# Designed miniproteins, single chains, part 82

Each design is a single chain, and the fold is of that chain. pLDDT is the mean over its residues in the fold that is shown.

## One batch from the design tools (miniprotein)

Design m3033
Fold by ESMFold2-Fast:
Structure m3033 (fold): chain A 60 residues (1-60)
Amino acid sequence: GITDEQWRERLREAGLSEEEIEKVLEALRSGKVDAETAELLRHVGLHWKEKNKIPSSVTV
């Protein structure tokens, strides 16, 4: 799986603050995602798709 450090780098590249990165990491660790965190992840995912800057192994 992707490490916390790799997630931090990806989220930082997408322009998230350290506080937003911590929220996302906590949601990923707990498996519980609040609506606000889900919207953040959607924005980050769209940024990665549009820019294709951070390679991701999308496994079906």
Scores: mean pLDDT 67

Design m3034
Fold by ESMFold2-Fast:
Structure m3034 (fold): chain A 72 residues (1-72)
Amino acid sequence: MRAEEHRRLGDEALAAGDYRTAAEHYKRAGEEYLKAGDLERAREEYGRAFHAAVLAGDTAAAKEMRQKLSTL
């Protein structure tokens, strides 16, 4: 599934220390779960994206993910 593929790519990027790429893939996984109506999995993936964005020092991405989490 597209969401599972993005989750896997996010995990690979995180393991490689590529936090910005990890955040983007986790965000895409969250978006795909949201489109599917799976709010709990969307929250989980946006939480991972937030954590990766913080590790990347990407304040804009971190704020975006926090906003997504507050609306779920």
Scores: mean pLDDT 86

Design m3035
Fold by ESMFold2-Fast:
Structure m3035 (fold): chain A 96 residues (1-96)
Amino acid sequence: SSSEKLVARIRELARQAEAALAAGDLGGAAELVGGLIELAKMLLEDEEATKEQLEEVKRELERVRAALEARAPEALADQIAQLDEVIAEIERKIEE
């Protein structure tokens, strides 16, 4: 399904963002987080998206957010704020 493909891409981008962050590539990490936010928003608009898929993606985004906060909270403050916004949107949709 389209939602399954989105979840798989989100999982891969989350892994790449963590790897970029671990390598000290803050610019690459920021770009990858931007991609994660775009895919998460697409999943939020996908009528086929299941609660389980939304919960999995929320966990992936929360892990990336925690990694950004631990390693580069000032340099990636904008990315952390954007992740907080999309995580809140996912949580709101799960509660519907």
Scores: mean pLDDT 89

Design m3036
Fold by ESMFold2-Fast:
Structure m3036 (fold): chain A 60 residues (1-60)
Amino acid sequence: MEPSNTVKALRTMAGRVKDPEARARLEELTKKAEEAIKKGDMETVNELAGEASDIAGREL
């Protein structure tokens, strides 16, 4: 998967979540994913995407 697609998905999830605490968490995970991509740390990007997916799944 392209790293840019992961960040785009995280931003979309954050914008769709109604719970402000869950949205704030998703926004923080998105920022961490962007920094991990800049460092080439794809393992961290995948872990952050997994956490974000779990949060979004609970809110949908």
Scores: mean pLDDT 75

Design m3037
Fold by ESMFold2-Fast:
Structure m3037 (fold): chain A 61 residues (1-61)
Amino acid sequence: MREELEKEIDDAMERIAVSVARIEAKNNGLKKTIEDLKEQLKKHPDNKYLQKALEELEKEL
C-alpha cells in the first residue's frame, strides 16, 4: 500500500517535472532549457525528477 502510493506520487512528480521543462523549452528554447537543467542537476545531483526532465528533453533534440 505505502509502496504503491509512493510510486504514484513519484510518477506524478516525474510527469510534472517533464511538463514544466517542456513549458520552459517552449518559452526559452530547447537547447537553453537542457543546459539550465544540466546546471540544476549539477547543484542537486540526487534530484531524480530533474534527471527525468533532462532525459525527456534530450530525446527531442
Scores: mean pLDDT 79

Design m3038
Fold by ESMFold2-Fast:
Structure m3038 (fold): chain A 92 residues (1-92)
Amino acid sequence: AAPPAITVKVDPKEVRVGEKLTVTATASQPASSIHVFVEKDGKLVAEAQGSGSTLTLEVTATEPGTYKVRAIVTDAAGNSAIAEAEAKVLPA
């Protein structure tokens, strides 16, 4: 089977500490698993998992820095794809 495709969007891309950002992962076809990780300096700060075509995660920024978002999609055949995005968090 063709591998699945995934897109991840972070909106807004720049926030301040105490503000929220929304992560939206969209698969090209319905997936068995969509898993979203939000990390800062290799530390997991937020996580969500679901199935289907779209997964949305709202994150409150608690520390300034660069937040790395990774979305992983897995189909029923075991094929996977990864998309990445970043958000910048400014001090309050």
Scores: mean pLDDT 83

Design m3040
Fold by ESMFold2-Fast:
Structure m3040 (fold): chain A 87 residues (1-87)
Amino acid sequence: EALFNKGIVELNLGNTDEAVKTFNELLEKYPNSKYADKALAYIGAIQFHQGKYDEAVNTLQELIDKYPNSEYVPIAKAYLEESKEKQ
């Protein structure tokens, strides 16, 4: 929770690279956290909006593969398809 909230604060301050780093730290230290799928969704969305479409594809595919029953899968698939179109 604390790492997820830290990432959101960093994102709101415009520190997008620090936010991605913080979300990745959450995934590395707490892979079974209830925030893990949401953290991957945020990383993928940030990468997409930064024009990092190859990274977004990899991140969003990881979300779908590791968390197939996540409520974020439909949104992740939409971003994944658009990221592939823009590669």
Scores: mean pLDDT 83

Design m3041
Fold by ESMFold2-Fast:
Structure m3041 (fold): chain A 80 residues (1-80)
Amino acid sequence: SKNEEVRKLVEEAKKRLAELVEEALKKGKDPVKVGEIAQEAFEKIKEIADKALNGEISLEEAKEELEKVVKEAEKKLKEV
C-alpha cells in the first residue's frame, strides 16, 4: 500500500539521519548543535510523510524531498 511505502521511505531517511548524527558525535562535534540539526531534519521528515500520506505529493516526490532533507542535515553536520 502507499502508506506502507511512505513508512518505509521515512524509516530509511530516519535511519540515515541517525547514522549521520552518530558519526558527528563520534567526531566530537557539539552535541547541542548536532541535536538541533537532527530535530529540524526530523520535523521536516514528518511534514513530508504527512504530505505524502494525505496525497499532496507523490511517492517519487516524497523520496526526493526526504533525500534533500538528509543531504541538508549532512551538510549542516559537517559545518558544526
Scores: mean pLDDT 87

Design m3042
Fold by ESMFold2-Fast:
Structure m3042 (fold): chain A 65 residues (1-65)
Amino acid sequence: SAEEHLERGKKLLDQGKYEEAVAHFEKAIELDPNLKEAYTLLAGAYARLGQTPEALRWGKKASEL
């Protein structure tokens, strides 16, 4: 489910596994496009990876939900 991917992504963020966290947050959004928390966490994960354009894009999407 979207929630299972969200929770897995959060655990991966806690472990510093940012690329894997991104994949799980993207899957959570694919399954539930209204899951604002996943957009915010995806933006955060991209920021931790130094991928500023992606972080800004997903952060803007979160603010529009």
Scores: mean pLDDT 87

Design m3044
Fold by ESMFold2-Fast:
Structure m3044 (fold): chain A 66 residues (1-66)
Amino acid sequence: AREAALRLVDLVSEKGSITIDEAAEILAEELGVSRQEARKAVEEFDTDGDGTVTALEALQAAKALE
């Protein structure tokens, strides 16, 4: 969880935002869940609707998957 969070923050900081697919892949590998479950959780917290997520949204998705 914490390592996934740091990875997501790092990518968002460098790129401004990351895609739902990128966040889902990181969360799926770190948490041992399917990419589809991780992606769905990330999508539920994508409040901007741009298909990109912030580190905070990805963290909330990770919390929901635990």
Scores: mean pLDDT 71

Design m3045
Fold by ESMFold2-Fast:
Structure m3045 (fold): chain A 72 residues (1-72)
Amino acid sequence: SAEERAIVAELRALAEQALKDPEKWKKVEELAAKAEKELQKIIDDPSLSDEEKRAKSFELLKKLLAEVKKVV
């Protein structure tokens, strides 16, 4: 969706800013790694419908953006 593309674009911009500071970059990498693990759990969950997986993935993306904003 347009909303998902906007969030991804903002995350990329914040990640590029964080690259200038090793301490901030490390925090961004840790948040991204945690989000990837949670996303994999959502994708691999056989109890969730495709619609539920999309909704949970989008909520995870929004949560990642909020957490990255706190550290950049």
Scores: mean pLDDT 85

Design m3046
Fold by ESMFold2-Fast:
Structure m3046 (fold): chain A 79 residues (1-79)
Amino acid sequence: LEEVEEKVRENLSEEVAEEVIKLVREAVEAAKAGDIEKAREKAQEAEKLIRENVSEEVANEISRLIRKEVLKAIAEAAS
């Protein structure tokens, strides 16, 4: 999460960064709770906001970090 938050804050305006970080945190918490559908939905909302505000290259990097955090949370919940 810290790496995602750092990259988001570096590349997005403060207002958009806060909304993206909120969505990523909601995705991770949903994943930890076993709500995979909600986790996917929140992660997709975050990725959409990122793609609308940064270059494709930066959006792909941040999206990769978001997916990594969500998958880690899913794996931890499944244990």
Scores: mean pLDDT 82

Design m3047
Fold by ESMFold2-Fast:
Structure m3047 (fold): chain A 60 residues (1-60)
Amino acid sequence: MKTEEEIQKVFADIVKKGGGMENIEAYAKGLKTAKKLAEEAGNEELAKQAEGLLESLGFK
């Protein structure tokens, strides 16, 4: 994940695959990574989406 487009794709894949949350820890870890990458890229919308999903799962 080096470009904004790659960051957006990773985030979209994580969100879309949310139905397979048998391993909720791995899903949360992916969301935390996507949030950090979005923040570094200055993509506030993706960062907020990742944060909202983490909060809905009970993660800070």
Scores: mean pLDDT 66

Design m3048
Fold by ESMFold2-Fast:
Structure m3048 (fold): chain A 75 residues (1-75)
Amino acid sequence: MEEAEKKAKELVEEAKKLGLSEEQIKAAEELGKKYIEAMKKAEEIGKKLGEEKKEEVIEATEEATEDIFNKLKSS
């Protein structure tokens, strides 16, 4: 959980360092919130379906987050 919050904060800080617009920075904040939510869901999946399924969900979430953030940086 704390790691997911740190990652969300890093996305916003990176957007600011890149000189993105206020709208893009807000989009990065929303992306961070969705990332935290997805990580919470992955924990619950891990409890129900086991560690392997949790890892699969985490990996997919990280890839999706990077793709969205890269598109945001390119906009």
Scores: mean pLDDT 79

Design m3049
Fold by ESMFold2-Fast:
Parts: structure tokens; C-alpha cells; sequence
Structure m3049 (fold): chain A 69 residues (1-69)
């Protein structure tokens, strides 16, 4: 069983590919939920590294915390 961290990332459509690739690189997955929003799930152990990459890339995001296993 894997515990996941959930994030809501705000990004223009032209940068969706970057968010999807970042999620994939951290063992997670991403879903477009609005014209400028992507919902992301990454394994809890990858959450801090993923947050650092989002911040470094200049993305606005909300950390929604850990999901139950």
C-alpha cells in the first residue's frame, strides 16, 4: 500500500506537459481538472522533492496533504 500526497497546481495550458512530466518523474500521476489547473498525486516519500521542483519551475500550487493508504 502506498500513501500519496495530493497537490493542486495552477498553470497555463502551454505548461501542462511540464507538470505531467514532473509528476511522472516522482512516481506520480497528474490530471487536468480545469483550463489552468492540474491535480497531482505523488508517493508521500516523493512529496518534498516534487514541491521543490514545482517551486523551482515557478508553479503556483496548493499542498492538499496526505491521502489515507
Amino acid sequence: STTYAEFLVRTPAERFGEVFELARRHGGRAFRVAADEVRVFVPAEQAEAFKEELARAGFEFEDLGLLPP
Scores: mean pLDDT 84

Design m3050
Fold by ESMFold2-Fast:
Structure m3050 (fold): chain A 61 residues (1-61)
Amino acid sequence: SMKERRIQLVKDAGEGLKLIARSVAKIASKSVSEEEAKEQEKKIQEKVEKATEEEIKRIEE
């Protein structure tokens, strides 16, 4: 169905954003502490997961 296709695209986009965030955090860790980079990565991952869940709910309703 159309909804299933849109949900899959949202999931794929979320996964891609997580990979980009991880790569950016690794590059940034050269300029900031490893602890700071890890905290920023976790924060971004949490926001991506939350946004993905919210969009899926929006599509399903």
Scores: mean pLDDT 79

Design m3051
Fold by ESMFold2-Fast:
Structure m3051 (fold): chain A 89 residues (1-89)
Amino acid sequence: KLKEAKELYEKGEYEKALELLKEEKSAEALALRAQAYYNLGKYEEAVRDAEEALSIDPNNKKALGTLALALYELGKYEEALELFKKARE
């Protein structure tokens, strides 16, 4: 399901990717869910799933980058900048 959801995400089928990932709890799946929510403009959901991914894998660069972008969209600029710095490592 994760590979299939990633392919849907790459095609821009964000809602379909989220439907496949709705019960997936791995760091990679949560990071992909966060990216899909971000692209749908659902920034609070993106923050939630990205933070959960980082609680499992603190160095997941996809989750770090998505969390930073979502926090920026929510006006949390200082937190976003620190996460962008971590994502570049």
Scores: mean pLDDT 84

Design m3052
Fold by ESMFold2-Fast:
Structure m3052 (fold): chain A 116 residues (1-116)
Amino acid sequence: SFKEELRERLLGILDELEADPRAAPFREPPDLAKYPEWQKLIPEPVSLATIREKLEAGEIKSAEEFLGLVLQMVQNVLLYHSEDDPLVADAAALAERALARVHPLIEEEREYEKLS
């Protein structure tokens, strides 16, 4: 089905993001117990591991939702790091890669919805 194909393609994109050397800080959730102020700013932390868990659980229903989670992960970095931090540049590069890979799937999903 299209939903199964979408899930497989999103998992492939996630594998590409996880393999990117810039992804190292984003592979696991941040330890909020060490940073209580982050918990106030980032009540629902997102990492590549949490995105994988949601994909495997069938909780991600669209390519747009997948991209939204990647962008939330990037936004979380911006909330606790200065713009000059290399992590901010790495997060932005990861988001650009995700957008470029996911954009064609968003277009295919919209075309499929028009036919259904």
Scores: mean pLDDT 76

Design m3053
Fold by ESMFold2-Fast:
Structure m3053 (fold): chain A 85 residues (1-85)
Amino acid sequence: DAAYAVANREEVVAALPLLEEELRRRAAEARAAGDAELAALLEEAAETVRRLREAVEAGDEEAVRAEIERLEELLRRAVERRAAA
């Protein structure tokens, strides 16, 4: 169902800016706390969410998969960094 797929894409595109803002906010907090490594990981994750949103909007399935994999890796590293601190 193409209409369902388009509606689901619109919901994802609407949700991704909220995740981007949250990641940017957490990056700013990490930088203020002196954790430059965590801040850099969260900033890169926010940029990845922006690219993911653009890929979803463009219907580029290959780019969507690549950006999801990158986001998962960056978030995993951020969690590991936070646990080590």
Scores: mean pLDDT 79

Design m3054
Fold by ESMFold2-Fast:
Structure m3054 (fold): chain A 55 residues (1-55)
Amino acid sequence: SEKEKRLEELLKEYEEDKSKKLEVETELGVLEIEAAVNNDKELLEKVREVLEKIE
């Protein structure tokens, strides 16, 4: 899905440039809210896993 592609792109951006951590975390937070509002449990779980990896 488009949102899953965005999640993968955000993780790749962080991998390539760790100085973008705050920006990537902010975008992940937005994606987490969207997943929760849409009751997309699979996407919500994936976003949380990526947030844990970035920490």
Scores: mean pLDDT 80

Design m3055
Fold by ESMFold2-Fast:
Structure m3055 (fold): chain A 75 residues (1-75)
Amino acid sequence: MEELRREVERLEEEVREKAEQLPEEEKEELHRWIGTRLAELAARYEAGEISLEEALRRALEIAREALERARKLLE
């Protein structure tokens, strides 16, 4: 559990670092995309549809997708 949380935090930091290099418009769009995905995930967790471990695994996937999106926007 803690290892998974730490990996999510590490990727969130990388996403933040890459996002700071983006034009403001793309940065805002990326933040909106992340926010929407995390809100959907939080709603499912609060509804009891997924466990905390599953929520963290999905958050990790969101962070990885966000990092890839940020990298592509920088090209």
Scores: mean pLDDT 81

Design m3056
Fold by ESMFold2-Fast:
Structure m3056 (fold): chain A 117 residues (1-117)
Amino acid sequence: SEYQELAERIARALAATPAADRLTEAAGVLGLSAQLLYEESLLILVEGPDFSEEERAEIDRIRELAKKAGFEEVARAEADGWTVTILKGEKVSEESIEIGQRLVALGSRLRARQAAA
């Protein structure tokens, strides 16, 4: 599956990223996910060992919003404690707008936390 190959590639890239850059790299993936959500109804979620409990809870909230909007998991990959999940929807909806805003906001928080470390 094209989605499975993408998930595996992202998981390996995150696992291979130095600790000092991993939150910035994860934020980049979430930014790409927000773009693909609007263009293709494709949602990419990432979770890693460097995530806080609040950041994990936000990913879980985004996942539940996606399920409510009819998104289905099409791929999942794991590497060195990193989990990448790809979900596919049929249409951009009001839930897609909230999901996109949450992805961008979480990415900004991850970048700010990386810069402060």
Scores: mean pLDDT 87

Design m3057
Fold by ESMFold2-Fast:
Structure m3057 (fold): chain A 73 residues (1-73)
Amino acid sequence: MKPSEDEVLSSLALMELGIGLTLVRRGDLDAARETVRRLEELAREAEEKGLEEAARVAREAAEELRRAIEEAE
């Protein structure tokens, strides 16, 4: 069974979110902000490819990570 491109990009977005939240917990807010930018780029790429689910997951992940950064400041 081959995962769809939507499933692959969704999985990447969730992995990036996990890394970003770990960086916030460690106080590495600059690296966490870089992870937000990567999630925003992933969401844009998914939207351009018509991958609606991956785009949604990446956007939600970016929003969650931004909130975690703001709460840590």
Scores: mean pLDDT 84

Design m3058
Fold by ESMFold2-Fast:
Structure m3058 (fold): chain A 78 residues (1-78)
Amino acid sequence: RAEELIKEAKRLAEEAIRLLEENPRDPEAQREATELATKAGQLLAEALKIGDEKQQEEALKIGREADRALQELADRGR
């Protein structure tokens, strides 16, 4: 269950990053990427509630990596 949430969240985060990399000036791509990133974050939050220690560590790693990549792609320091 938690493993499936983490896997789906990683897929959504990767798709969000890909959309922004390929379409950095497209406002529709930015909105779609934001929706994908939001859903990925919700799935990771759920995985953190029900996952074991290893799954929680994986979820946190994926969340941090995705957040960093998305912040860098926004061309604005945060």
Scores: mean pLDDT 76

Design m3059
Fold by ESMFold2-Fast:
Structure m3059 (fold): chain A 80 residues (1-80)
Amino acid sequence: SEAREALLKAIDELVKEYGDELVPAREFMEKLRELVKDNPEAVALLDEIEKIFGPAYKDKLVPVREFAEAVRKALELLSQ
């Protein structure tokens, strides 16, 4: 899927730039959304991933690499 490829590439770019830096999970998701903003299917997948994590998760400080793995896992679940 083009949308999945775009999201995986965007996730990899954020991990490369930030590594283990602590960010609010919401900020990570906002950065992903900005990177894929021209792909409406990728934006829709991000909305579904945010539903999986729930509201409490978005305000949590997370290491970018660790949270990127959680986002990749959620994306895989949506692919089944």
Scores: mean pLDDT 82

Design m3060
Fold by ESMFold2-Fast:
Structure m3060 (fold): chain A 67 residues (1-67)
Amino acid sequence: ATTTALELVRAGASPEAATRVANLLLENPNPSAEELAKIPGVGRELAERAHKTAEELLKQGYSPEEV
């Protein structure tokens, strides 16, 4: 959750939007880009980036809390 949320803030997401993404990732570490895009303030491009980042981190063995 932490790494993906920090990347979203760096990409221009609000802290509120990044926090909502982090909470979703704690419950589902591999959410679809469509689910992420439904979060207010995220949008499609940030949702696709978050989905890809979370998937890559999980493949490297990071925990859901780290993703």
Scores: mean pLDDT 71

Design m3061
Fold by ESMFold2-Fast:
Structure m3061 (fold): chain A 57 residues (1-57)
Amino acid sequence: MEEEIKRLQEEIDALKKYQDEVAANQAKLDTEGANIASLKENQKKVEELRKKLEEMK
């Protein structure tokens, strides 16, 4: 259980890093609609992983 929680934390960190990189180029992403959709999907996954982590006691 604790080992799995740690893996989820690392996965969340990786997704957050990707979001930070995407956010840094927000204006550029507006010209690339596909990247905007990817960012939103990542935000949803991060939120879902957080809820799952909270539920994993």
Scores: mean pLDDT 68

Design m3062
Fold by ESMFold2-Fast:
Structure m3062 (fold): chain A 77 residues (1-77)
Amino acid sequence: TQQQIDSVRAQARSYYGGAIRLNQRYPDDPRVQRAVDLARQAVRYADDPSQYQQAQGSIRQAQRDIDAVIRRMSQQS
């Protein structure tokens, strides 16, 4: 539905913003860099309804990469 498309688009843009902020704090972490790239790709896919599944996949992959970074950093404190 249009509501689902709008939701995925909003989620992709929100996650991209979050990934950019995290990358500013950890610019040399390759997982954060990958998350930024995946989130950017998800925004592009979300702008095309035919790429809906790719957008969701890219968001999930970026979430996994960011979660791994956060967990590792919390454990090293």
Scores: mean pLDDT 76

Design m3063
Fold by ESMFold2-Fast:
Structure m3063 (fold): chain A 100 residues (1-100)
Amino acid sequence: SREEIDRLLEEIRELLDKMEPSANPEQRELLKKIKELIDQMLGEDDVERRAELAEEILRLLSQFNELLTKEKADQSQYDLLNEISELMTELRRLLRKELG
């Protein structure tokens, strides 16, 4: 449902905020862009457009994971990213259900 997806988006946003204090400038720029896409999804009523935004968020999360790997980030950052990935998986499942 819309309400369940919005709850998952808010949880993801909170996890991204928890990552920010440990992030370097390049990581912070990417986190900001991901949060902006989440804010766009929360304001979007079109399910197809929400699905497109979710795919863009996943692409940026993949780039963020690559940055964490290159910078030898702490395990705590990977743990937070893994939680975000699980929430994104559930969010995508709910979006597919709403599409059809």
Scores: mean pLDDT 87

Design m3064
Fold by ESMFold2-Fast:
Structure m3064 (fold): chain A 90 residues (1-90)
Amino acid sequence: SELEKKVKEIIDDYLKRLAEGKPLAEVLRDFARKVLDYLIENKLTREQAEKFVELAEKYIKEKIKDPKLREAFINAVRGAVDHALRILEK
């Protein structure tokens, strides 16, 4: 799936930035922005956005073992998706 590939590419990019020593708050902010921008630019439907969340949560759970970091990334995805849907549904 193109959507699954894009989800993994985005998550891997921001995990790489974190591993390279970027501050967590900066990485999470930029990650949420990237998710938001992708959803808006591609005009994802509610169904596609829900699938994005499902795929992102699954991949985050596989890649991030630290519970607090995992929760932070999942919350960033959910917040960005909710924000994108509010913009797209106007």
Scores: mean pLDDT 88

Design m3065
Fold by ESMFold2-Fast:
Parts: sequence; C-alpha cells; structure tokens
Structure m3065 (fold): chain A 76 residues (1-76)
Amino acid sequence: TDDETEHVKLLTQMVIEELMKVKIELDPSKSEEYRKEMEEKIREIEGLTDLEELKALLEKARKDLEEGKKKLEEAK
C-alpha cells in the first residue's frame, strides 16, 4: 500500500542520514561529499515506488550503518 511505501521511504531516509553522520565522523574531510551523497540517495528514494526495491535498499542501508558503527568503535 502507499502507506507502507511511505513508511519504508521514511525509515530508509533516516538510516541513510545516520549512515552519513557515521561516515563524516570516520572521515570529516569528506563531509561535503557525504552530504551530497545523502542528498542524491534521498532524491532517489523519493522517486521509488517499488516496495520490494525500497525494502532491499533499507536492508542494505541498515547493514552499511552497522558496519560503519563497528568501524567507528574500532577507531577509538
């Protein structure tokens, strides 16, 4: 349903925003690159209508975020 698609879009955007924050913490010199990457990915998500594609993108983003958090902990 449209409601489920919107919900998954919002979750995916939130995860991508957190992922970009983690990437910036790991390498602040690339903060502008990561902010542009975030803007581009959010724009892509807004254009998606396939719920399965959105769910796959969300799952990948969650995995990338967990990997990023692990690297951030290892950098301490």
Scores: mean pLDDT 80

Design m3066
Fold by ESMFold2-Fast:
Structure m3066 (fold): chain A 97 residues (1-97)
Amino acid sequence: NPLAKHALSPEEVAAILEEIAEELEELGRETGNEALLEVARLLREAARRAAAGDLEGARRLLLEAMKLMDEADLSPEDERKAISLLFAAAMALTAAE
């Protein structure tokens, strides 16, 4: 692979974003937090964009999700978990560039 420093394909990025979205949706259901459910929805849309090769669209949706999370009324523990998951999503998108 001539892009050895870019380890993740668009399909692999999409799969990672879907898994992160599932974890955020589960956290949203367990806590009853609607903002977490919307963040999960935005990450699923980002996964669809990444799979289509629209990495710029995927990054824009991730930034929107991060902004929504920053404004969400979460416990410190839930906020830490959600931020960790969003950071993992950002790293996956960066690895595809």
Scores: mean pLDDT 80

Design m3067
Fold by ESMFold2-Fast:
Structure m3067 (fold): chain A 59 residues (1-59)
Amino acid sequence: SEGEEVAKRARELAREFNRRGDAASAVRALDLAHQAEEAAKAGDRETVERLREEVDRLE
């Protein structure tokens, strides 16, 4: 689902931030991944779209 793809992308960003030593951004990215997984399970498309925008802003 789209929420699962957002969560996957956020987890990839968290790994990249950790590699750079940016622990604060890594924690934020993981938080977004968890929110996206929950929104996907709930079928909450509006929340998934908002979370996608937040993940895009981290890049």
Scores: mean pLDDT 85

Design m3068
Fold by ESMFold2-Fast:
Structure m3068 (fold): chain A 99 residues (1-99)
Amino acid sequence: MSEEELWEEVVEALIDMAYAIGKRANDPETAAKIIEKLLPEVKSPRARARALLHLGEAYYQMGKKDKAIKYFEEALKLFQEAGDTEGVKRAKELLEKIK
């Protein structure tokens, strides 16, 4: 594994951790800020789609439904392009829940 690949994996883990901590601490604003700062470092379409799902969920928790929908739709498109059937299902479930 290259240093670049290792850094990308670390960034993905930090995004997942920021989301999990933000959800547990009921601090979606801090989670969103961390994810947004790390998002430019995410190069994989599948990893970017997962980051956008987390970002959408954080905005939903903040009551910003329009932003949450936008991020879920962007994540759905990226999961479809990546052939990630589990990601596609999750993004669709979140869009069905949010109206």
Scores: mean pLDDT 83

